# Designed miniproteins, single chains, continued (3): the designs that were tried, part 33

Each design is a single chain, and the fold is of that chain. pLDDT is the mean over its residues in the fold that is shown.

## One batch from the design tools (miniprotein)

Design m9122
Fold by ESMFold2-Fast:
Structure m9122 (fold): chain A 89 residues (1-89)
Amino acid sequence: SLEREIVELGRELARAIEAKDLEKAEEYAERAGEVAYEYALSLGYSEEEAKKLAEKIKEALLAAAEAGIADPEIAARFREMVAEDEAAV
């Protein structure tokens, strides 16, 4: 399911942040943007709106990853959020 794909991407992104692997974090953030694009289209958003949402999600995740790599406290908070999503699936 799409929800499971989002949770899995979140876990992989959290692992990349923990490993301080920015290249992998960028790869997973980009894939999360792709998933967000498809999800927005499924909800009836236009292609233009879906692209804007996907770009914002990618940028937000990249910023969070960079912050998490730089600050262990931010990394821990991100990890907690991913764990909450995993518990809900």
Scores: mean pLDDT 77

Design m9123
Fold by ESMFold2-Fast:
Structure m9123 (fold): chain A 70 residues (1-70)
Amino acid sequence: MTATIVEDDGRTVTVEAKVGSTATLAGHQWTVVDVDENGNATLRSADGRGELGVGPGTTYISAETAAAMA
């Protein structure tokens, strides 16, 4: 399954809910490190300091929030 992230500027980022899938949010690379039985994916920033949870549907975040979490 896929998760769609909508940033504050209206840009959409789609990520596959599969461990090892990657997405770029606000210029920062994120990698899926976990997927639960309900299809919720946990993404971690490239430096390992940021973490973002996304559901199987659409998640709305600001570009500033994505950058701050990375």
Scores: mean pLDDT 71

Design m9124
Fold by ESMFold2-Fast:
Structure m9124 (fold): chain A 93 residues (1-93)
Amino acid sequence: EIDEKMKKIIDEINEILKQPETEARRQRLVDLITEHLLLRWKKEGKDLSPENLEKARQIAEDILQGIRDIRRGVDRAVELSKNKEEREKIWKK
């Protein structure tokens, strides 16, 4: 069933996202997001033409870039928070 395959893909994406980013993992994420999008379009009765396959890959790349931008922002916020806590501990007032 399409829903079972889609769930498995999301579970794999979530496991990869817990790991450090590498080029191999980045490419695996793009492939998984593309496959999930194509399964969703198939369920919705959308035509799986070569143009739609190309669009699915482009959307997958855009989604991954959005995830990367969010992760980078969170990492920066955590780093800034740690530096602030260290300063507050030193001053202790």
Scores: mean pLDDT 75

Design m9125
Fold by ESMFold2-Fast:
Structure m9125 (fold): chain A 76 residues (1-76)
Amino acid sequence: SSMEQRKKKLLQRIDELSRQVNKIEDEAIANKDHEKMKEAIFVAAQLSLARIFLQLGDLEKAEKLIDEAEEEIKKI
């Protein structure tokens, strides 16, 4: 279904952004950059919440959280 395809695309975006934020977090820890570490943790929490909304079938809320996380990653 088109909704199933949309859900799969959003899950792929979450997985990709999670890989990016994990790398940022690892580098922040290695560099003792406390501010970047906190920002990476908050973005990771947003992506976890987006995954929950996808499981609940709320694609609109999930997409909004993914978009917000993507913009926040650009600032880190």
Scores: mean pLDDT 89

Design m9126
Fold by ESMFold2-Fast:
Structure m9126 (fold): chain A 66 residues (1-66)
Amino acid sequence: SGFEEALAHLKERAEEAKATFSEAEKEQLGARLREASRRSAAGEETEFDKRMFQYAAYLAMQRLAE
């Protein structure tokens, strides 16, 4: 299904993104995501922000599967 395919794709990208994050960055995800959301709203989204959003989306999808 489209959802399963999208989840698998997000998982792959999230694993790649996860490898680029430090433990401190993972712990600060909430604060960093808020900052990324502000930048995105201003049209200033960075590639790092995109990777954070992909990782956060994957984590949210994992929570839905619980």
Scores: mean pLDDT 71

Design m9127
Fold by ESMFold2-Fast:
Structure m9127 (fold): chain A 70 residues (1-70)
Amino acid sequence: MRSDLEEEVARLPGQPATEGRLIVAAAALGPEVVVTLEDGTRVTVSLDQALEGRLPADLGRRTIAAVEPA
């Protein structure tokens, strides 16, 4: 069980979509997650992309509205 990651995922809405937060989301919810941003934009993020720093360059400047398993 990964209680700490589940707690962190629950705190992600309203936070910046930083690499570390997306790693937490992908680690908790499975190897791929769908992140909904503040404007309704949906981005699929894999754990490998987040760990390798291969995320969209502006994503950390956006706010997380929701995170779902892919």
Scores: mean pLDDT 76

Design m9128
Fold by ESMFold2-Fast:
Structure m9128 (fold): chain A 70 residues (1-70)
Amino acid sequence: SKEEVEYQLELLRRLIEHLKEHPDVQSLEQLEETVKYAKKLAEEIIKKFPEYKKEMEELVKELEKILKER
């Protein structure tokens, strides 16, 4: 449902902000798993709701950037 997608987007945005403020809260391995999970979630959401493609891709890109900067 769109409601579930909006909830997932909000959770992902909050996680990204938390990781930016507290870069050591997740180990490198945990962060890699988080990025992997976010990519799978984005793929599934975009497939069903293509209107969220831009938002999902930007959030995944931000997580990948956080991972690369570590």
Scores: mean pLDDT 82

Design m9129
Fold by ESMFold2-Fast:
Structure m9129 (fold): chain A 87 residues (1-87)
Amino acid sequence: DLEELLDTTLAEAVANVVVTEEDKRLVKEDRLSPNIAQFFISSTTDPELAELYTRLLVRLSQLSHLSDAEKVAVLDAVAKELLPLIE
């Protein structure tokens, strides 16, 4: 169940968020990481992945205690975990 995996992965990524220098640079340059970009591209061709991506973005937007760099780090971690499961 990709939705259950998304919920678990997101919770773990938020609890263990580690901001890298790359995450800070991506925020400063208004760019997406390769993992985030690939997840987004995959979501444009698969309606189930589009729903998961939208759900992820909505949940991240509700985490007002996280900085933009922390949100990027969380999004990258979730995308990296889910990408190998996307066909």
Scores: mean pLDDT 78

Design m9130
Fold by ESMFold2-Fast:
Structure m9130 (fold): chain A 62 residues (1-62)
Amino acid sequence: ASAEELFRAAVEALVAEDSAAFSRAFQELVRTLGADREQRAALLQRIYEAAAHYLRTGALPP
């Protein structure tokens, strides 16, 4: 899967409160991007922000 597909999967799993699906998608995303610890924390923040936006508006952020 592409990084974009994995990001969407992680957001979807977080919105669904599916911790197993979230862990799988996030682990694959980190591996695909070669993210270090700092970049991994930034990715988590972006995913949480996207999930919050989705819960509020019904759409992914632009």
Scores: mean pLDDT 81

Design m9131
Fold by ESMFold2-Fast:
Structure m9131 (fold): chain A 70 residues (1-70)
Amino acid sequence: MTDEEIEARARAVRAYLQHDYGLSAEAAEAAAQEVRRRVREYLATNDVPAEEQPLVFGRIAAEVIAAALA
């Protein structure tokens, strides 16, 4: 997964939170930034095969989304 792919997926998370859950632009962007940060950190410290990286993104995104909506 490239940095561009992480950015694109994080933008989708931001849009989802803002448009489907009604979060403010600021709150949705904060959640997207947290997803980007955690994914980048995880991939930098763990040897994750390229085909498994989207699953890592999905798990981290789900955790951040759940926290943002709590």
Scores: mean pLDDT 85

Design m9132
Fold by ESMFold2-Fast:
Structure m9132 (fold): chain A 92 residues (1-92)
Amino acid sequence: MLADATVLARKIALEKNIKLSPQVIYAAAKRAVALLEGKELSEDELVDAAIEYAENIGEPLSREEAEELLKKNKEKIEEITEETVKKLKEEL
């Protein structure tokens, strides 16, 4: 599900012409999956998700950089998360 949610979040960002780094898209996708499971991720859990994904793609982020990136893109993350939840519900 998280891999599929990440692909969907990326597609939604492209279709809406929303420019977000892959790490931020992954954090939004992880939040969307958690919401479908009846859970809300904390800001710290979103920061951890962005850092984890950054390491996996060879573009490491410090915690401070990840926190700033998520804060700067808060509205875009919220929009991508909501649309990803909507699309995932349509596929269930």
Scores: mean pLDDT 81

Design m9133
Fold by ESMFold2-Fast:
Structure m9133 (fold): chain A 84 residues (1-84)
Amino acid sequence: SELEEAIRELRENGVAQGLSEEDVRRLAELLERLKRAAEEGDEEAVLEAAKEILKLAHRAAAPGAAVDEEMAEALARKFVEKVK
């Protein structure tokens, strides 16, 4: 039920505004993966989770738009550096 709690927190804090129920669940899964990877010191897994979160955010803002993989990776690296 940790996933259900994470989903409720995302909705309560407004972080998931404009996301579908499926996308909110996906975001919660990615945030849990990001947290676990950070706790384990797995920088590669942290980067991958952050990249997927950014792709999800981009699709929420522009459904059907192609995600720029290079831009997503660059933003994920900057995000990881700020959150560490």
Scores: mean pLDDT 66

Design m9134
Fold by ESMFold2-Fast:
Structure m9134 (fold): chain A 82 residues (1-82)
Amino acid sequence: MEAELQAALARGQAALDAVEAHLAGEINLGSQGLLDALATARADFRYVAEHAPTAEQRAQGEAGLARADALEARALELGLNP
């Protein structure tokens, strides 16, 4: 369980870092890659928020979901998909 939670956090963080780099113009995920990265991050952070045994780890999942929402809003402001 702990190893799976840490793996989910790491995948989610990496996915959001890729989205952030895409929005900064450092990489090109394409529109589908942007959607896939946001979906991956949301799935992983939601898993942590719902299943983590400690309040601290659940808060990390919730923070990841909030970051995903903020990055999606930023993408929409820039006229990018999603």
Scores: mean pLDDT 84

Design m9135
Fold by ESMFold2-Fast:
Structure m9135 (fold): chain A 74 residues (1-74)
Amino acid sequence: SLEELIEKYKDNPIPLTDEDREFLRKKLNLSDEAVDRLLAQLTPEQRDILGTFLHEHPDATPVEIARLLALLSR
């Protein structure tokens, strides 16, 4: 489950990079401002989980990314 993936990534966090930010912009079809607002809604720990997920899953689909973001924003 996505919750199990989140727990796994807490133990070895990889910080969100500028490359990850550009990947999110392209995959989710967002502007730079929209990506900034999205990331501003996350805690530092949640951003690290997102960065680790993107590093481990470079082929992640927009649906998979959206599901992770929905879980993190709860």
Scores: mean pLDDT 77

Design m9136
Fold by ESMFold2-Fast:
Structure m9136 (fold): chain A 70 residues (1-70)
Amino acid sequence: MIEEAVEEAARLAVERYGASEEEAEAAKARALEEATEEDAELLRTLVELERMRAAGASDEELRAALEAAR
């Protein structure tokens, strides 16, 4: 589960933000080594926010979703 969220986040970093594949793999490895249950929940929320943004969600909608995840 957490591995799937980290993999999706790494894909988005490469595809949307121009991160190199090497940078994405390094960040993924670090996240998996340091991840707690709280980090896994936050990462799932961030992946969902990126999907919402890709679907045309406003900054206000993204902020509300992030606040609701607290």
Scores: mean pLDDT 68

Design m9137
Fold by ESMFold2-Fast:
Structure m9137 (fold): chain A 68 residues (1-68)
Amino acid sequence: MTGEEISKLAKELAEKEKNEKAKAALENLSYIAKDFSGEDIINGIKQALETEEDEEVKKALEKLLEKL
């Protein structure tokens, strides 16, 4: 999967997200994903999950990874 494809998927998930922090995290990921390879973005999401303390943000990022 390309960074552009991940960007589109993250944006779609952000539009359906009701939690403000999770939505912001997905929108931010959508912005940066277009400039990187799919592998780099997947590794970035995995690193973000290691440091994320907000359960709703973690769930949103895990849902994104499940679709990749």
Scores: mean pLDDT 82

Design m9138
Fold by ESMFold2-Fast:
Structure m9138 (fold): chain A 90 residues (1-90)
Amino acid sequence: MTPEEMRAEVERVRERLEAERPAAREELRRLLAEKGLPPERQAEVLALWERLVELGYRLAEALINEDLATAAALAAEGARLVAELQALLA
């Protein structure tokens, strides 16, 4: 597989994930409502989830570009967001 073919495949996967993102967001919103979270906490969880998704794309781009320092910083940010998300769901 050439680097060009790899980038094309990653872009196809990103397009598919972005197409599925609205459905995933609606499913998460429904699960949070079923869990009985107040609307303010539901909004915070959804905002964190959106930031995690965007961070995931940036992390993938950093890894493709072999920018390991940026990838490490983004991974650390992701860990902090996951911890905040877990606290909101506790």
Scores: mean pLDDT 80

Design m9139
Fold by ESMFold2-Fast:
Structure m9139 (fold): chain A 56 residues (1-56)
Amino acid sequence: MVKEKEERLREESKEITEELRSRSDSNHQEVISLTGEALLRLGELIQELLEARREE
């Protein structure tokens, strides 16, 4: 369970990185918004990982 959560977090962070790279620099506000959303999403995955570890 914990290892699976770690793998998911790694996959998600990779996808987020690729998404940010694919965005155009012509819209700086959109890039900022995407970065904020990415941080929230990663935070949720980290919370799930911590909860899984705490219940073991």
Scores: mean pLDDT 70

Design m9140
Fold by ESMFold2-Fast:
Structure m9140 (fold): chain A 81 residues (1-81)
Amino acid sequence: SKEEAIKLLKEALELVEKYASGEVAKKVIELIKEAIRLIEEGDIEKAREKLREALELVQKYFSGPVAEKVIKLIREALRKL
């Protein structure tokens, strides 16, 4: 559901804000926030595009347990949409 996707994305957002820094982290935060707004507006296809971009950035520029959890949360949110 949309509500489940938003909850997962808010958890991912909190993890990136607490544990990541720099321009790439800022871009990931912006993409997740945009995706949440697009889901609330009903623009699911654009939300998916923003989440795929966020996923690619996390996979490319971050590693470790927190990054793996963020990836899992974004992938699960995409499945709930």
Scores: mean pLDDT 89

Design m9141
Fold by ESMFold2-Fast:
Structure m9141 (fold): chain A 98 residues (1-98)
Amino acid sequence: MYTATILIGTDGKDAQKVSEIAEEIARKVAEKYGGEIVSLRVFVQKDKNDPSKELALIEVTIAADSEEKVRQMAEDMYKELKEKLKDLNVYEIKVHIG
């Protein structure tokens, strides 16, 4: 089994909306490529540089039967996340394969 992890950094206020959009995109991409969603987790923490502010990290792990397929899934997710999240306070979208 091959995996990819997509990490989305956002304001704590946007965490719920970002996680809902990420879950919808992950489900569509998993269906399209015949892969699966291993996990979707949301972490909320205080910003070390500004304790009055909360940061959220949304972590989505996807899996497929080939490295090429999981890479294609991750690329599709990254592209759709960038487009769908452009009007929200998203600081970072990172992709890790393996």
Scores: mean pLDDT 85

Design m9142
Fold by ESMFold2-Fast:
Structure m9142 (fold): chain A 80 residues (1-80)
Amino acid sequence: EEEIERLAEEIVRLARKDALVASTLHGLGIPLDVEAIREALSKLTPEELEELRKAIDAYRQDPSKAVELAETLKRLLGRV
């Protein structure tokens, strides 16, 4: 739970700084608020959460990885 809440907070923060991340969440119908993102993340397996964490960490090291982060978000959170 704490990990999911922390990831949701990070995603909201990143979306506020990166238009591609924000538009990706909007396209998925996910509001830019911690609660909505936390609910979406709660449906992921531990392995999927780790994949998302790695994508976020890659983006934090290199903002040009925003496309890869957006694709990971679409794949993991875009599952109807």
Scores: mean pLDDT 80

Design m9143
Fold by ESMFold2-Fast:
Structure m9143 (fold): chain A 78 residues (1-78)
Amino acid sequence: SSTREAIIKAMLSDPTLSETKKLFHLKSVILYYRNVVGSYKAFLNDFPCVDKKLLLSLEGKKLTRSNLVKLKKSILSC
């Protein structure tokens, strides 16, 4: 398994972090893949159970709390 996958899942499952902090960190992760990597393909390879339609629908759009909650749920289901 990917070390990045394990770290992201651990962060999203951390009981010491508020949901707001978890979603802030998740937004930073997604923006890294979008703006630095330039592709969600690497993200989808690490999290194959994530809803591709949801992730792709975020291309060019602001990451809303609602969308980040859905992404968190999908990642934790992997």
Scores: mean pLDDT 77

Design m9144
Fold by ESMFold2-Fast:
Structure m9144 (fold): chain A 70 residues (1-70)
Amino acid sequence: SKLEEAKKLIDRVVDSLIKAYREGKISFELAKQQLQQFVETEADIYGLSEEVKNELLQEAIKRLEEAVES
């Protein structure tokens, strides 16, 4: 489904941002900003509702934050 495809792409971007952060290539603030822009773009492309977009964004940010704290 479109939602499953969007989730997979978001997960891949989160993984890439975590890797870049751990390698010292990007700040946490910039990683969070790039993640937000990506989720907004994907939501527009897949025609997701504002509610679904916000849920995906919150889940993605939480995952990024949890990985950075470890």
Scores: mean pLDDT 84

Design m9145
Fold by ESMFold2-Fast:
Structure m9145 (fold): chain A 65 residues (1-65)
Amino acid sequence: MEIDMAVLELHLAVLKSIGYVKDWKVEGEEIKVTMYDESEENRELAEFLEKKAKELGIKITIEYV
């Protein structure tokens, strides 16, 4: 749903503003998120984002640079 995607994008915008998320791309019902590295903190944030996406019924893919 459009509202569910917007809620997830709001979380991503906050994380981007504080330097954890580099970028994201929405492709239909899927969202692709690029995070800076595979640190323990970024893995915990990835788990948080995956839980949020699951609650909202959105498929999420996380990539590290």
Scores: mean pLDDT 78

Design m9146
Fold by ESMFold2-Fast:
Structure m9146 (fold): chain A 97 residues (1-97)
Amino acid sequence: SGKEILEEIRRLTEEAIRIAKNATTDAQQREALRLLDEALRLLEENREKLTPEQIIEAADLIIEAAMAVMKTAQTLEQLLEAIAIALRAIGVQFEAL
């Protein structure tokens, strides 16, 4: 259901934020990015199962988590990947309008 998808996106984004804030290695930062990409894919693949309000909430969660990863990025590559995820989530919100 849409509620279960939103709850999984929330779980993934919260985990990504926790990992990013405590990241001391490049591997930990990449894991945070992987979780963000997984959350974004869940949103993109399940748009038809979500209400416009749920799409907006899910995208907001992904954007907020991407911003946390951007703040803790150790490399330009990590920063650019987090920016790309945020921009894609913003795009999904605009399509829900």
Scores: mean pLDDT 89

Design m9147
Fold by ESMFold2-Fast:
Structure m9147 (fold): chain A 69 residues (1-69)
Amino acid sequence: SISEEIGEWARKRGLSDEDVEVVRSLVSMLLYGMKNGNGFLYTLSVRGLRSVVGEETTKEIIKRIEEHL
């Protein structure tokens, strides 16, 4: 899945196991928000990702997800 792929990418970039699980969960929530038009979950997930991986990396994740939709 996309969330598993991004989780592995985050691990390879040196994130802790705990942060990898957080990123994986946030990507899953973001995907659900995008697919179901849930702006609240989308916004929450994007804010969470920015807190863990930063703004630029969050934009890269979103673009990667959009290319696979």
Scores: mean pLDDT 83

Design m9148
Fold by ESMFold2-Fast:
Parts: C-alpha cells; sequence; structure tokens
Structure m9148 (fold): chain A 67 residues (1-67)
C-alpha cells in the first residue's frame, strides 16, 4: 500500500506524467482525496498515483510546491 511520504509517479487525466510526494490520502464516499507535493498537478484534477507499493486513483484536494 502507498504510504504518506512516498515518492510517487502521478498520471493526470490527459495522460501527462509528473513526480510528487504523497502528503495525505482520505477515502470519502466520492473516492480518494489526495494532498500532494508536486509542480505538475492542480487542485480538482483526477489523477492516478503509483509506485512499486501500489496504485491509487483519486482527486487532488491540495497541492504543496515541491522543495
Amino acid sequence: MLEIGDEVEITNADGTVTKGILLDGRKTKDGVQFTIASDGVQVGEKVTIKNEKGEITGTVARVVPLK
């Protein structure tokens, strides 16, 4: 399972791929909501996050710039 602090590959709905860090993930009735540190995603986008531990699809609730 993906864990908080994991580096992830992020695939946007348009198929563009960027890198990020998973900061939070909340399961709701409407799906999973993510907080992600990334330069390549926007709040409200549907994304798939993936690493060697697994893959989760959800919506970006908050973005923190990568530093």
Scores: mean pLDDT 80

Design m9149
Fold by ESMFold2-Fast:
Structure m9149 (fold): chain A 55 residues (1-55)
Amino acid sequence: MELEKVVKQLEFLAKDSRVSPENLLTGADVATRLLGKEDQREAVRERVLAAHKAA
């Protein structure tokens, strides 16, 4: 649940923000690390990049 909230926020930032892809990926890495979900890091990175590409 907590990780999903962060992912949704990152996807929102990816669509219509001035945040660079590098900063979005750093956010994904930090969020998964802090929440103890590092095994999901790659999946979160892919979701954020897909949102950025779709925008």
Scores: mean pLDDT 76

Design m9150
Fold by ESMFold2-Fast:
Structure m9150 (fold): chain A 89 residues (1-89)
Amino acid sequence: LLEELQRKYEEGERLIAETEKAAADNPRMSPHELNRGIVGYELRAEVLEELAKLWFADQRDLEELQTYKSRIIELLEQYEAAHRAEVLE
């Protein structure tokens, strides 16, 4: 269980790092890049939710979870806009 959560944590961190670097280097991220970020934040949120169920999460972890959820919404809105732009133009 903890090894599985650690693996999800590492994968989520990697995807987030790649996506945020792409955002810094490219003012308009592709739907693929945005989706990668969404998956990364979802994996990190899942780990924090599982830790909260096991009572391993502290207040800081819960605040990070809320931050990740907000970022997922932001990236999803950008993904929908980018996908619409590619389909229509």
Scores: mean pLDDT 73

Design m9151
Fold by ESMFold2-Fast:
Structure m9151 (fold): chain A 71 residues (1-71)
Amino acid sequence: ASNEQLSQFLVKYFHVSQQDAEDVVAAYGNAVNLKANLVKEFQALLDDPSSKPRLPQQTIQQALQELAAIQ
């Protein structure tokens, strides 16, 4: 299910607990909108060459690939 994959994504990239990730996904109320917002945030980090991103470029690219695989 997309909620499970999104909670795993949050644990991996935001270093939150599994419970906190599940609570965030549940509180957001719409997994499709949460996924779309995460894609926009990570894409914006790649598209802003004037700002130094917090994450390495390769990590952001991997995150975007994993988000694309979530149904």
Scores: mean pLDDT 74

Design m9152
Fold by ESMFold2-Fast:
Structure m9152 (fold): chain A 64 residues (1-64)
Amino acid sequence: MLDEKKGRELRAELLELNRRLGVVEGAKIGVEKYVSPEQLALLREIGEKLREIGDEFEEELKKK
């Protein structure tokens, strides 16, 4: 249970990032996509944000 607003915000960010990724994927529906350097950079940025969110969750779990 996440009873801290920080935990709630982290979860909300994760869900929104995941939803945005799904929307972008939906735009490529029905075809194979090719990853350009620009697309790769965007995906990497999303991945880094997810790692930060995961790290924050782990820190909260370790404290409790």
Scores: mean pLDDT 59

Design m9153
Fold by ESMFold2-Fast:
Structure m9153 (fold): chain A 61 residues (1-61)
Amino acid sequence: SMQDKLMAATNKLLEKHPDLPLEVLSAAAAVMAEALREDPSLSIEELVKIGEEAAKKLLAA
């Protein structure tokens, strides 16, 4: 399901970047959720890349 895919991607993002602030992780997860709503065919790996890019932009602000 889309929810399972989003959860898996969020967990992988946290595993790769355990030091991410919770607020940044939450915002990145929201961006991944929106991307998945727009394109349900996105893989977990593609979602993680989207989440990493979102987190990077948030941390640079």
Scores: mean pLDDT 84

Design m9154
Fold by ESMFold2-Fast:
Structure m9154 (fold): chain A 99 residues (1-99)
Amino acid sequence: LAASYAFGAAVYARQARLEARKENAPQEVIDYASKAMAAAFDAYIAALNGDLETAKRYFELARQYARKAAEIARQSGLDKVAELFEQAAYWAEKAIEAL
């Protein structure tokens, strides 16, 4: 369950990074995408080890980074990039609910 949601968060963060690069987004947006992906992966590993508290914390970080990236992307007129980050945040939230 949590593994599927972690995968969703990571996939959308990756897609957001690809679109950000295509649209020459600010480096800050790309950096937040990388942080969101890393946090989602760390959460997945923690969940596999049975450390649900650590997993929840990392999914919360992934959600926060994705939301920050979406805000900056929208301020820059990159609506498609923002939508992909919003999807990453959505799946991170679902992972937290599943823990």
Scores: mean pLDDT 81

Design m9155
Fold by ESMFold2-Fast:
Structure m9155 (fold): chain A 92 residues (1-92)
Amino acid sequence: MDYPRTPLEELIAEAEKNKEKVIAQLTAAVDEVEANLEAFREELRAASEEELLEGIEHLEALAEIAEALGDTETAERLRRLARLVREVLAEK
C-alpha cells in the first residue's frame, strides 16, 4: 500500500485487544468535536476540497474501527460527522 494502511490494519487488530481503551478514546474525541460543532463546520468551510476528502476517509476508517469493537453508537456518530464533511464539500 502507498499510504500507512498497513499500520492502520495492525491498529485495528490491536484495538480488539484494548477494546475499552480504544472505545473511550474515540468517544472522547467525538464528544469534543460535537461540543464545538459550529467551530468544526467553519473549519470545514475554510478547508480545501482535498482536505475534506481526506477527512471523510479518516472518519469512515474510525467508524469501521468503532463498529468492529461493537460500539455502534460511536460508529454512527463518526459516520454523521463524515456526512457533515460531505455536505460542506457539496456546497463548494
Scores: mean pLDDT 76

Design m9156
Fold by ESMFold2-Fast:
Order: structure tokens, then C-alpha cells, then sequence
Structure m9156 (fold): chain A 130 residues (1-130)
């Protein structure tokens, strides 16, 4: 006896990979002395590949179990091909071990022409020099 196969209709999902975000964390400060009691000031600059409407950016840094968050001013940048968001976060660690990786996440709030809010997230890991 023969069995018939039934096919189910699937909805097409569109992939949206049209926003390129680059994060520049001040390498000289981030790689300098992850030692007990040290302070590290990070400055993240975000650049876009195409014209965007940008509302805000948030920088979250995790170092040796310590989490710090800083948010940019809410200012609408209309139709800019490249916008630099400078966000400064100071991280102080009392017990940082040599060779500890620093994690930084930048979350950017974008506004399109239809009043939709789109969030782009970029994660970077900064390693201590050997």
C-alpha cells in the first residue's frame, strides 16, 4: 500500500541585513591596565553605511562582573549617511585579573519614515594585551 505526501504552505520570512554598524572602542584605554583598582574610560563611536534617522544610542559595558550603562541624548538625526555617536562609560574594578576580556554592547534606536522603531545591536570583546 502506497502513502501520499502532503505539503504544508510556509510563510516567507524576509531577512533584513541592510544596516552596517561599526563600533570603535578607544583601544588605548580599554587595553590599558585591567588591574585591581584601575579605571577604564571607554568611548564608543558608531557609524552607519547608509542614510538613517537616529534617535538614541545606549552603551553597556561588562568588566569582571561589573556592568555600566550610558545613554546618549535623545536627538533626531534625519537623513544622515554617517553619524558619530560618542558615548563615554567609566568602569572601575576593584578586583580585575590580568587577561580579563571586556564586553561592550551598543544598542542604537533608529526611526524609519513610517515611524517604526528599529534597534541595531553590536557586541565587541576587548582583550588585554599579553
Amino acid sequence: MERTFTSTATKQAKKEEKVKVEVDIGAANALAALYPGSEVTLKATVTFDKPMNIESATLTVELDGITRTAKSEEKLYKNKKSVKFDIEVTVTSEEVRAGTDMKAVVEIKLKDSEDNTVTATVEATVRQLP
Scores: mean pLDDT 55

Design m9157
Fold by ESMFold2-Fast:
Structure m9157 (fold): chain A 62 residues (1-62)
Amino acid sequence: AEFKEKVERLKKGVEQAKETYNIPQEVVDEILALIDEAEKTKDEEKLEEADRKLVRAVIEYS
């Protein structure tokens, strides 16, 4: 399913960004919590919010 593929890609993006940019665990946990909530509720808006938070974290810590 398209949504499931987006969730998996975003999860991989978070793990990669954490390792590459040394993003604080607290920030990573916040993003992962949004992804988990989006996955449970099938909420694309929450998934987009998680993606936006990841992008901002990459900009801040890169």
Scores: mean pLDDT 83

